# Designs tried in a protein design run: designed miniproteins, single chains, continued (3). Part 1

No score or structure here was measured in a lab: all are predicted.

Each design is a single chain, and the fold is of that chain. pLDDT is the mean over its residues in the fold that is shown.

## One batch from the design tools (miniprotein)

Design m8001
Fold by ESMFold2-Fast:
Structure m8001 (fold): chain A 67 residues (1-67)
Amino acid sequence: MKHTVKVVEIDGDKVVAEIDGQRVTGVRSGNVIFVSGGPEELRGHAIRLEGEAELGAVLEGEDVGPV
């Protein structure tokens, strides 16, 4: 499923993002965010981004499920 992802904070591999306007916390690796906190439907899921998860970026993300 496609989502709008806004990267709002980065601290090393830790990330805070807004996915469809909802706050999500996770870990980034390349173009992927592994969701550790936020809505139940996203927790434990990997979100693949169209580009790198850089501070302030607004990107299209695809929920590819748990990895």
Scores: mean pLDDT 79

Design m8002
Fold by ESMFold2-Fast:
Structure m8002 (fold): chain A 90 residues (1-90)
Amino acid sequence: LTEEQKEILKKTEKEIEELLIKAGIPKEEAERLAHLVKLALEDFYENKYSEEEIKSFLENLKKTLKELGVPEEVIEEIVKLVEESAKKLL
C-alpha cells in the first residue's frame, strides 16, 4: 500500500467508526467493526478481489449492521463509503 492508500483506509475507518457511534453503537464495538472493514479493504487491494467478491462482502456487511440495529440511512452511508474507498484503492 502507498502512503496515499493508507490515508484513504485510515480516513474510511475513522468515518465508519464515527457514523456507528452516532447511530448508538457502543464505542468499543464501533471501533472493532470499523477496523474489520479497513482490514477487508486492504485484503481486497492486496488479493485483487473481483467485483462479485466485493459485492458479497457488502451484502454481508449490510446484514451485520441490520442485526446490530443500525438505522438504514446509516447503513447506506457506510456502504457508500466502503464502495468509494474500494474504487480509489483498486
Scores: mean pLDDT 82

Design m8003
Fold by ESMFold2-Fast:
Structure m8003 (fold): chain A 84 residues (1-84)
Amino acid sequence: DDSEILNYAIKVLEKLGYSREEASELIGYIENLVESGKATEAVKKAYEYIKEKKTSPEAIKTLEEAIKEVEERVKKGREIRENR
């Protein structure tokens, strides 16, 4: 569900000190990619970009866990298609 991944992305950014407005600007680029069916890829790229800008080990770990969450959603989609 694209709405769930987007809401999760906003919550992660808020926990990292971004305002809702700042998070929404970053997610605005992601929403444009959601319409093309690339929501999970877009969220992962955004988290990797933010991780590159962070200096706190705690922030980096939070982003790594968020990236893993997105990757698990992609893997589940593959398993459903391959389980035939």
Scores: mean pLDDT 63

Design m8004
Fold by ESMFold2-Fast:
Structure m8004 (fold): chain A 85 residues (1-85)
Amino acid sequence: MLEEEAKEYEKRIEENPDDALALLKLGAVYLELGKPEEAIELFEKAAEADPSLKPIALAGQAEGYKALGKEEEAKKLFEEGRKLK
């Protein structure tokens, strides 16, 4: 259940605030729970904690902006993420 998964990752972040993988996974769960603004913040923190996750984090941020109806901002983030590969 998504809510149970969110609590698991929240606990990991409480124990290690820079757990980039937990931040990334919690962001994905928050998108599914309909919390795109919180998801965008988590993806930003994940990229800061581990720059190697930046392409995946940018894709997550783009999906968050798309969920907010900010389609143009979402497209720019997808393009930036693609350029990093």
Scores: mean pLDDT 82

Design m8005
Fold by ESMFold2-Fast:
Order: structure tokens, then sequence, then C-alpha cells
Structure m8005 (fold): chain A 80 residues (1-80)
């Protein structure tokens, strides 16, 4: 899955367990919002994820951004 791939990459970069758990939760909530077509929840989760990324080292933030982008790509395809 996109989420498991993102988590594996973060572990390779030495991300703390707390960061890994937060990223997993936010990406899972984002995927759920996509499936439910919940635009308000999607925006809330995306904003929380962006705030988290601003606290991370650049390489870890890039991995999170890539994972989120893949989930967003699915969202855009379902809205088309």
Amino acid sequence: SIIEETIAKLKELGAPEEVIEKVRKLLEEMEEAVKNKDDEKFKEVAEELLELMLTLPEEQAKVVQEGAGKIVDKYEKELS
C-alpha cells in the first residue's frame, strides 16, 4: 500500500516512532476522506500533514509529500 511504502521509507531515514505513528494516522485519515468524498475532513487532514512536514528534516518531509501526493492523485481521479 502507499501508506506502508511511505512508512518503510521513513524508517530507512531514521524517523522516530512518534513521527511514523503520526504520519500513518494522517495518511490513513486522508485515504478515508478520499473514499468518503469528505472534502472538509480531507482539507483538515491535509493541513495537519503539512504542519507535521514543516517540523521534519527535508528528506523525511519529501517522503511524506510523495505518499500524500499518491493519495491525492487517487482523490482527483475519483472526482473526475
Scores: mean pLDDT 80

Design m8006
Fold by ESMFold2-Fast:
Order: sequence, then structure tokens, then C-alpha cells
Structure m8006 (fold): chain A 85 residues (1-85)
Amino acid sequence: SAEARALLEKAEELLKEARKLLEEAKKNPKDTELAEKAIELAKEALELARKALELAETREELARAIALILEAIGIIIEAELLLKK
């Protein structure tokens, strides 16, 4: 659906920004705000991807939503591990 695609596109944009912040956090281990912001954006993207999954009408939309959910979880885990250093 158009709504599912819009949510997927928004989730993708948030995950791109979250990944950029995560890479900056890896370069700047003392700056905990970068990792915290990456978690915040990834959690927002996860919520949008979950909503898109519920609205998915095609196998392609379903697969894309699942891929984004997994990517968001991965970013959250990596960022949380940086904060535990």
C-alpha cells in the first residue's frame, strides 16, 4: 500500500541517519550522545517498520519491512554495546 511504502521510506531515512551517528560514535567513544541518538532514531525506525509490516499488501513490502526491523535491532545492539565500554 501507499501508506506502507511511505512508512518504509521514512524508516530507511531514519536508519541511514542512525547508522551515520553510530559510525561517528565508534570514532568518538567519549561522546555517549552520538550512540544515544543512534538508538533513539533506530527505535523510531523500528516502530515505523513494524507499522509498515502490519500494512504490507505485497511480499516485497513485507520483506522490506522485515529487513528494516532487523537492521534497526542491529543498530540498537551495536550502539548499546558502545555505551557499555
Scores: mean pLDDT 88

Design m8007
Fold by ESMFold2-Fast:
Structure m8007 (fold): chain A 77 residues (1-77)
Amino acid sequence: MKFEEFDVDGDGYLDFDEAVRYAEKLLGRPLTDEEREKVREIMRRVQEALARAGGKIDGRLNKTEFVGFKALLEKEL
């Protein structure tokens, strides 16, 4: 599974809906509402970990953030 397969807009970022599609493909099933909120939480945590001191979280994952997102998703979902 490649980042580019889910970056429908081609802008170099994945939004929440695209991250959910990745998680559903990884698990081979639809996510529950609780799992969708877990995806949102993991996205936020990844962005916080990679943000600069005083940096902003934009609610989207770049390619580097997506690698961290995948690792946490596989462990916590």
Scores: mean pLDDT 70

Design m8008
Fold by ESMFold2-Fast:
Structure m8008 (fold): chain A 71 residues (1-71)
Amino acid sequence: MKIDEKEINLALATMYLALLARGGGEPVSLDELAKKTGISREEVRKLAREFAERGLLVYDEENDTVRAAPP
């Protein structure tokens, strides 16, 4: 099963908004993001890495969590 490109873009926006709404210091698990976005944990992990590369997030590979980049 492959997720449609439109659904991936919606998932990205949802994940980004959810993280911003929580503020900079609180980690969010990839499981929670997967439930909110409706995509697989593995796809959320890939998106988290891309967001971290763009400087929007900090991604903790050990714990599979993300948080907003510090100000």
Scores: mean pLDDT 66

Design m8009
Fold by ESMFold2-Fast:
Structure m8009 (fold): chain A 100 residues (1-100)
Amino acid sequence: EAAEEAERAAEEARRAAEAGDARAAARAAEEAAKAAARAAASGDAEEAREAAEGAAEAAEAAARAAADPAADAEDAREASLAAGVAAVAAGAAYGVAKNL
């Protein structure tokens, strides 16, 4: 279930980035990070691995949205921060999955 949340958030982040909506991409990346953290805490290696993949995809999408020169500067900063948070969460969840 957490892995499904992360995957849905990754899809939302990707669509937001394609639409040039850095704020929406930031929010989606934050949701993916939360889902990855919950999956890492679950003790289920498969859930943690799948959620890590979703959070990593969301981080990439938010980073692309932040790099868009048409993006509002404040929204771009939020997307950049959210991308970093999602990337860290993805790494942590993947690490937990490898040791389960």
Scores: mean pLDDT 85

Design m8010
Fold by ESMFold2-Fast:
Structure m8010 (fold): chain A 117 residues (1-117)
Amino acid sequence: MKKEAEDLKKAAEGLEQLVAFVDRGIATAERSRDSPHAGDLLAAMAEGVAEELTKLAEEVKDSPYQKKFEELAKQARRAAEIAREDPDAGVAAMRTLSDKLRQLVEELKKEYEKLKK
């Protein structure tokens, strides 16, 4: 495979793992709704997601995807701020982020398939 195709494949795999982590975190936050720490736990998860997205942006440096990863990292940090103030709004923000992460996974997989041909 071409090196560019391998880099995109690894980025897509990393992003899929991150989507699974976000979805599990959302489910945990919903089950822990009655906890006074629900917002702080969701915010910590969102900050971790932002850090991983920042690392993925460096891995796809100088590609058209770098800006998309950076923008998603900013959205994850915003979701952390929202979650600390309003856990329910934080869950909604994380669901929106999860949907955008899934869309980016599909884009990366399509580009990977295109480049390996």
Scores: mean pLDDT 80

Design m8011
Fold by ESMFold2-Fast:
Structure m8011 (fold): chain A 60 residues (1-60)
Amino acid sequence: SKIAEALLELLKLLGGDAKKVPTDEQLEEAGKRTGVSPSTLRRVFEANGNDILAALEKYV
C-alpha cells in the first residue's frame, strides 16, 4: 500500500531508528516520494502509538 511505502521512506529518513519522532520536514519528504499526505502519515503514526513498526504491520 502507499501508506506502507510512505512509512518505509520515513524509516529511511530516520536512519532506520523506529524510536525517533519524525519531523514535519521528514513527513513531507516521505509523503512527496509516495503521494501520501504528511497529515495522513502523521495520523497513522500517532494512531499506532508513535511506533513505525506497529503502523507497518497494519498496512503491509
Scores: mean pLDDT 78

Design m8012
Fold by ESMFold2-Fast:
Structure m8012 (fold): chain A 82 residues (1-82)
Amino acid sequence: LSPDMEAEMLVALARMQVWLAKEFLKSEDKKELEEGIELAERAIELAKEAIELATDPKVIEEAKKVLEEAKELKEKGLEKLK
């Protein structure tokens, strides 16, 4: 795979983790909220790897958007845990 193709795959995986995190963070259960935070953390890691690997500005922009969304979800989850 080219670096940009691999970065696109990492972005896709990060988006999947974001979607799962959103579902877990809808819960009021502490354990599910903690799992949602872990999924958001995973998405942050994947998006950062995609940014480092990507050379295409479009792929970098998509990775940055997913990174921002994942960071927001992590903060939201932490707020719900109080």
Scores: mean pLDDT 86

Design m8013
Fold by ESMFold2-Fast:
Structure m8013 (fold): chain A 62 residues (1-62)
Amino acid sequence: MDVEEVVKEQLEESGVDKELMEEIIKTLKERVESLGKDEESIKEALEKIEIMEKVFEEEEKK
């Protein structure tokens, strides 16, 4: 849960628009809901957020 909040703050500080953030959150929420909201599904959603953060960092390094 802390990771999700940190990612949100990082995206907001980076100037990522609200629409993009909402779309990302919506997609992750739909995945969690379709998998039954168990702990494993939530963990996978958080891991996806971490992957997104790494992708943004790699794009900046290009």
Scores: mean pLDDT 60

Design m8014
Fold by ESMFold2-Fast:
Structure m8014 (fold): chain A 65 residues (1-65)
Amino acid sequence: KEEELIKALEEAVKNGDFGVGTSILGEKLRELGLPDAEAVRITNIFLENWDDLEKAKEEIKKLLE
């Protein structure tokens, strides 16, 4: 779950601008079967740290511990 989320973030950044990345992330969160509340928190962490992928990864790891 955590490892798959980190991969989804890396693919989101790799495959385009952050608008496209947000769409990719949303699709991956749905595929992983995350509760809506948790998916919203993860998306907010990504958006808040969109110019700092490493910080976004750290925040998500903390959330999923």
Scores: mean pLDDT 70

Design m8015
Fold by ESMFold2-Fast:
Structure m8015 (fold): chain A 64 residues (1-64)
Amino acid sequence: SAEYRIALAQEAVDLAPNFAEAWLALGNAYEAAGQLEKARAYYEKALALDPNLEAARAKLAELA
């Protein structure tokens, strides 16, 4: 479910808050739940931690 995916991604962020891929996973979970503004914020956080994370940049372009 979307709630379970969000819970797992949130745990990943809690364990590794400086790992850009954890924030990307949280953004993906919120996007799947239809919460696009939260997804955008988490993709921006991922890209701030790793400016070369193309997956986060691509997601932000899709949500523009």
Scores: mean pLDDT 88

Design m8016
Fold by ESMFold2-Fast:
Structure m8016 (fold): chain A 62 residues (1-62)
Amino acid sequence: SALDRKVAFAVDMVVEEFKLSNFSADLEETVRRVAEALELPEELYEEVLRRSKEAIEKLKQE
């Protein structure tokens, strides 16, 4: 769906911002800001947060 694509895009944006900050950014604040900019419903914030956290942790382990 269009919302699924927006969620995936939001996760990619959050991950890129974390790479640019050398992983020093606040995760919840970054997710909130990106989700608001993309006009995502609040019920999808948890999905973006969970997926972003998983992606960031995977990158830190590599």
Scores: mean pLDDT 81

Design m8017
Fold by ESMFold2-Fast:
Structure m8017 (fold): chain A 90 residues (1-90)
Amino acid sequence: IKFSPKVEEAKRLLLEAAGAIAKGDEEKALELIEEAEKLIKEAKPTKEELEELSSLVLSIKELAESKGMEKVAEKLDELEKELLKKYNEL
């Protein structure tokens, strides 16, 4: 598996966002998700990278929903749709 540096950085930011959600820091979670989204848009991920990112985004969305963080869950849903669009373009 070959991951681009931008994809790896986006994964790290998403994991940090999960930590922020767990701590109840909605503002920090939104910032981290927005940074990850920017990196993903600038990267040219492979189908395999997109599948891993989608799985991670879905897991973090479930965590956000469990915490009642509607804005975070909506942002993650938007990112999931962006990933699906990129997957279908490959």
Scores: mean pLDDT 83

Design m8018
Fold by ESMFold2-Fast:
Structure m8018 (fold): chain A 96 residues (1-96)
Amino acid sequence: AALSTEAQAALNRAVKAALAGDLEATTEALKRLLAAASAERVVAAAANVAAGLRAQGRTDAAEVLVEAARRALEEAGLLDAAAALPAAVEAAEAAL
């Protein structure tokens, strides 16, 4: 299912912050995404964007986004979702 307008805006802010190398701003944007979407959708969205950034040679931005997503999920107590991030990124890269 498509993200809501609020969730999409939060994801867009996270991507812009990650491209700037701003871990704190990326984490705050992903916390807003998590408030507007399920943990599974946050993992899928972060994994898909990180895979796309790596495909574009933006590995540093992808690493900021994944670390920020892990932090946002862990701070929310969603430890299983945080642990699923590396496998989700690998699966998203394989699907490209």
Scores: mean pLDDT 86

Design m8019
Fold by ESMFold2-Fast:
Structure m8019 (fold): chain A 65 residues (1-65)
Amino acid sequence: SLKEKLLEEAKQKIDELGVDKETRDYLISLIQEEIDRLVKAGYSEEEIRKAIDEFIKKFEENLKK
């Protein structure tokens, strides 16, 4: 499904961050909920990808501080 595809893409990006397992699992849960919400709200695949990418980018920037 679209949700599964987007979640797998997000998991790969999160794994690149090198965070601990607890933080990884937490981020995956947040992104899974966000994907479900955005799909139900009628956002496009491209809009959802952009939202996920922005979320991960902001988290990565905060991690480096």
Scores: mean pLDDT 81

Design m8020
Fold by ESMFold2-Fast:
Structure m8020 (fold): chain A 59 residues (1-59)
Amino acid sequence: MQLARATRSVPVQSPAVLGFEEGELLEVLREYPDGNALARSLATGHVGLVGLDQLELLE
């Protein structure tokens, strides 16, 4: 399981894009070559697209 931490807060803008708070833990489900990822919020269980630049990947 690839964990990541949000480096900033992102408001919900669309149903395809995941909103989150700074410091929120996410599970990265898939990385895309365009610099985006499909992730799940561990706090809410919601799944959506995130920018990889918005995340700190945890080992």
Scores: mean pLDDT 78

Design m8022
Fold by ESMFold2-Fast:
Structure m8022 (fold): chain A 71 residues (1-71)
Amino acid sequence: SAEELKKEAEELLKKAEELAKQGKYDEAGRLMHRAEEIARELERLGYKEEAKEIFERLDKLNRQAVALVAK
């Protein structure tokens, strides 16, 4: 279901954030990629709101990573 896919993506993003805080950017990136794939599938299935929430969380994590590297 869309709710199950959304929950899986949210759990992947939560784990990716924890890994990024530990400096494990390669592992975090792999989990973020999997969450993005779920968001794309949700969008293709017409679940635009659910996909949007996942994309917004991905953008937030990417912006946080860029800010750390830019210092």
Scores: mean pLDDT 81

Design m8023
Fold by ESMFold2-Fast:
Structure m8023 (fold): chain A 65 residues (1-65)
Amino acid sequence: SMEHEATAAMAIIHATVYGLEARLEVRDGRLVVHIETKTPEQLKAAEKLKKQLEKAGVELVITEL
């Protein structure tokens, strides 16, 4: 849906502002946001974003490097 697409796009923008590398994936017709984290501070930021996105019905996957 357009609302889910807008929410996912805003998540990517927020991730880049926090210095996080983020990308979108479409899986089974759903939008999934992927974020890579390199520091504990980035992980905490990604986890906060994940909780916000879950409330909006968007999945966030965190990959620790």
Scores: mean pLDDT 74

Design m8024
Fold by ESMFold2-Fast:
Structure m8024 (fold): chain A 58 residues (1-58)
Amino acid sequence: MLEELIKKAIEIAKEAIAKGMSIDDAVVKAALELSDEATPEQLQEAAKATYEELTKEK
């Protein structure tokens, strides 16, 4: 489910940022960790949604 994938990506990225990673690196980390659980198209959409969510919180 795409919405669950996006939520997981946002959570992974937020944890990475809390550990000192940049937004760009955090989004890449989230996509890599979810690559085995999703299609390339779903990963692209999740990465875009995660980036937009993280930039709104800054």
Scores: mean pLDDT 78

Design m8025
Fold by ESMFold2-Fast:
Structure m8025 (fold): chain A 70 residues (1-70)
Amino acid sequence: APMEVTEEDVERLEAEARARLATEPEFDPEEVRAAIERLRALLEANADKDPMLRRAAEAGIRLAEELLAR
């Protein structure tokens, strides 16, 4: 069966990412910007296909933008 991403999976991954960020305050801003670009491209390619993938990508973009705002 294909890997199915649920809302709970996205929420858990976001929480885990935030917990990791709390212990590592420094990031390469270029790598973060590249990640945002990749996630935005993924959103554009799948805008009307997979709502869970869209939600995961949006959560990732928000998290990355929060990092760049530090």
Scores: mean pLDDT 69

Design m8026
Fold by ESMFold2-Fast:
Structure m8026 (fold): chain A 72 residues (1-72)
Amino acid sequence: DLEELYKKTMELLDEALRLASELGDHEAAQRVFELAAEANKAYKAGDIEKLKEIYKEAKRLKEELERRLQEA
């Protein structure tokens, strides 16, 4: 489901932005904005395969930032 995948992707990116903010990581925050823009474009285009790629990137970024915050 395209809509459900988009929702989950944006939830991951929102979480990643919050983590990047707590870390003070400007580069990570910029990456979140880039991925959010890409996700929005893919969703509007109905491109589920591209949205799946962005979801994977968003999940990886969120998990990386979460680990960094907990080990800080």
Scores: mean pLDDT 86

Design m8027
Fold by ESMFold2-Fast:
Structure m8027 (fold): chain A 88 residues (1-88)
Amino acid sequence: MKKELSEEQKARLEELKKRFEELKKRADEVVEELKKQGKLEEARKLVNQVVATEILLVAAESGIGDVELLLEQTEEQLEELEKLIEEA
């Protein structure tokens, strides 16, 4: 069931969205470089991490399910995404 986000949840979500947009741009550049190097599996792994993070953000924005848990999971996925970008 959809629930309206609290003001605190909306503020946290906006911060996570800004972090995601920054990391997504960097990830997109790294994915193209990995493809040029023939590292297709590493590129797919990074793309999958971007998609997983985006799904959690959309779910949190929608207010479907446990929003607090979704925000926490989104933070964890953003940290994993940043690590994959740094290791690429």
Scores: mean pLDDT 82

Design m8028
Fold by ESMFold2-Fast:
Structure m8028 (fold): chain A 93 residues (1-93)
Amino acid sequence: MEKKKEAERYLKKGIEALKNLDFETAVEYFKKAIEIDPENAEAWLYLAVAYLRLGKFDEAVKYAEKAIENAEKQGDEELARLARMVLNTAKAK
């Protein structure tokens, strides 16, 4: 779908920002991806990671739970596993 390609473009920009340690810009792009495609579990996972890197642990927990929910709905066991690791890390802080 056309809108999913736009969401993937924002997801890629967010990942680039995350690699450059620009966590605030990464959050902005991942939120844009989710606004367009709210079922994208990968976008929720990266949003949680970006908040974890910013030290915003409550937001990291919230968005990791959304990543788990969407990953499980899609049968993506590996993404659900990664999201649970992010959730547990954020809760331990």
Scores: mean pLDDT 87

Design m8029
Fold by ESMFold2-Fast:
Structure m8029 (fold): chain A 80 residues (1-80)
Amino acid sequence: DTEEVKKKLEEAEKYYQKGLEALRRGDFDTAAENFKKAIELYKEVVDDPEASEETKKRAEELINQAEKDLAALPTMRAAF
């Protein structure tokens, strides 16, 4: 991977961690914002032609996990 790909992956991981910390304290708006930013950065890694197949696979797994965490947040979504 290039240095840029590595930095992008590290930044995404940092946002994901901030999302988890916000979730632990019940700050669901901040958790959602940070999970969305992490997903955005992981998608950039997946789309980067300089990222290795291993790094892309890892980023896809992390996108799936972050999207799952985001979907599990208590949000404005109404009951059925």
Scores: mean pLDDT 79

Design m8030
Fold by ESMFold2-Fast:
Structure m8030 (fold): chain A 112 residues (1-112)
Amino acid sequence: MEKERRREALREALDAVIDGLFEWAKENKDYDALRKAFEKMAEVLKDKNPQAAEYFREAAENVKTDLEKARELMRKAADLIVDYAVENDEPAVFAVPVNGEARLGTLEPSAV
């Protein structure tokens, strides 16, 4: 139950972040910043969650040509991030554009 509630909460939070990012990119016509955020997430996840990393990489490739496909790939990646965070009792980490640069937090505990 506790893990399921956390999964639901993280999924809802990440879905809101994804919706916000795509709306922000549309309003600002800055799909390059969105692409950079996806590329940064793919880099961070490549060793720990290679399937999520691949979805982010594909989303980055599609963000300027097929925005709906990029959004769908992002939701698939987010589901995998949530599953990983819940199963490993770790925070869900996500890259967001800040002044044209992709910024991210730690996916793992600071110690070992």
Scores: mean pLDDT 72

Design m8031
Fold by ESMFold2-Fast:
Structure m8031 (fold): chain A 90 residues (1-90)
Amino acid sequence: MEELKKRFREELKKLGFSDEEIDIAMAAVEGDPEATLRLGTILEKLSPEKREKVMRILEEYRDYLKKNMTPEQIEKRAAEHRARRAARAA
């Protein structure tokens, strides 16, 4: 599991992402609202070709998380998504 996360980080780094930008991108895929906004800004600075490659990597990471999360992580993510929906309604 951790090896696959490492691979996604390495692929983003090969596309010219800094470690900080990789952390932002992965946090955004994991549902962090602040990271999602920051990722949008990062993607806008990329060429269309690089942006398409980055989006594919992020989609693969999202799918990996959905298939390979631990029960504790799934519960935590569900709670975070519920809290985020409640915050939008408030």
Scores: mean pLDDT 72

Design m8033
Fold by ESMFold2-Fast:
Structure m8033 (fold): chain A 69 residues (1-69)
Amino acid sequence: SVSKEEQEKMLKELEEALEKLKKMSDEELRKILRTVEKLSDSEIDDALKNRKPALEKLEKQLEEIKKAL
């Protein structure tokens, strides 16, 4: 029951969120993960270590979603 217009808006918001994440420094992301997500230092270090492959997977998933629309 989600309209095509609502799906396109959600996709645009996800693209903007991904672009913002790609522009964040490791220090800015570490601060968010600590204060907002309440992650431990070891969890933050693991997330930062896997940041590039995780972002690449998200980009690929968004491209597939765009093709499906």
Scores: mean pLDDT 76

Design m8035
Fold by ESMFold2-Fast:
Structure m8035 (fold): chain A 58 residues (1-58)
Amino acid sequence: SGSAEEAARRGRGAKEAGEALRNPEAAQYGTLGYQAGLAGDAEKGWEYVQLAGRAMGA
């Protein structure tokens, strides 16, 4: 659950966290989630946010 706008916000946060942690996989998934959320694709946006979290040890 969640809006595309929320997915964009969370994706950007995950990108920034991935960059800070020097985790390129998390940064890439966060970027993809941000872009999908901005495009209005909530499903893909949240999928990428979840993948970013998993890449950071979730």
Scores: mean pLDDT 85

Design m8036
Fold by ESMFold2-Fast:
Structure m8036 (fold): chain A 66 residues (1-66)
Amino acid sequence: MDPLLEKAKKRLEELLKEATDPELKAEIEKELERVKEALKNPPSVETVIGLVLRAIGLELDLELLK
C-alpha cells in the first residue's frame, strides 16, 4: 500500500469527524473517496502528490475556519 495515501486517508477521516460545516464536510468526503479509489487502483506519483497536498489544504481550511 502507498503509505502517503494511507496517511492522507486517516487524516481526512479525522477531519471529517471534526468538521461541522456541511459544505466543508461534503468536500472532505469527496476527497476521502478519491484517496480510497487511489489506494484501490494506484495512480501516477504526480496524482498521489496532488491528493496528499489537497488533504493538507483541507486541514488548513478547517483550522482557519475554527
Scores: mean pLDDT 75

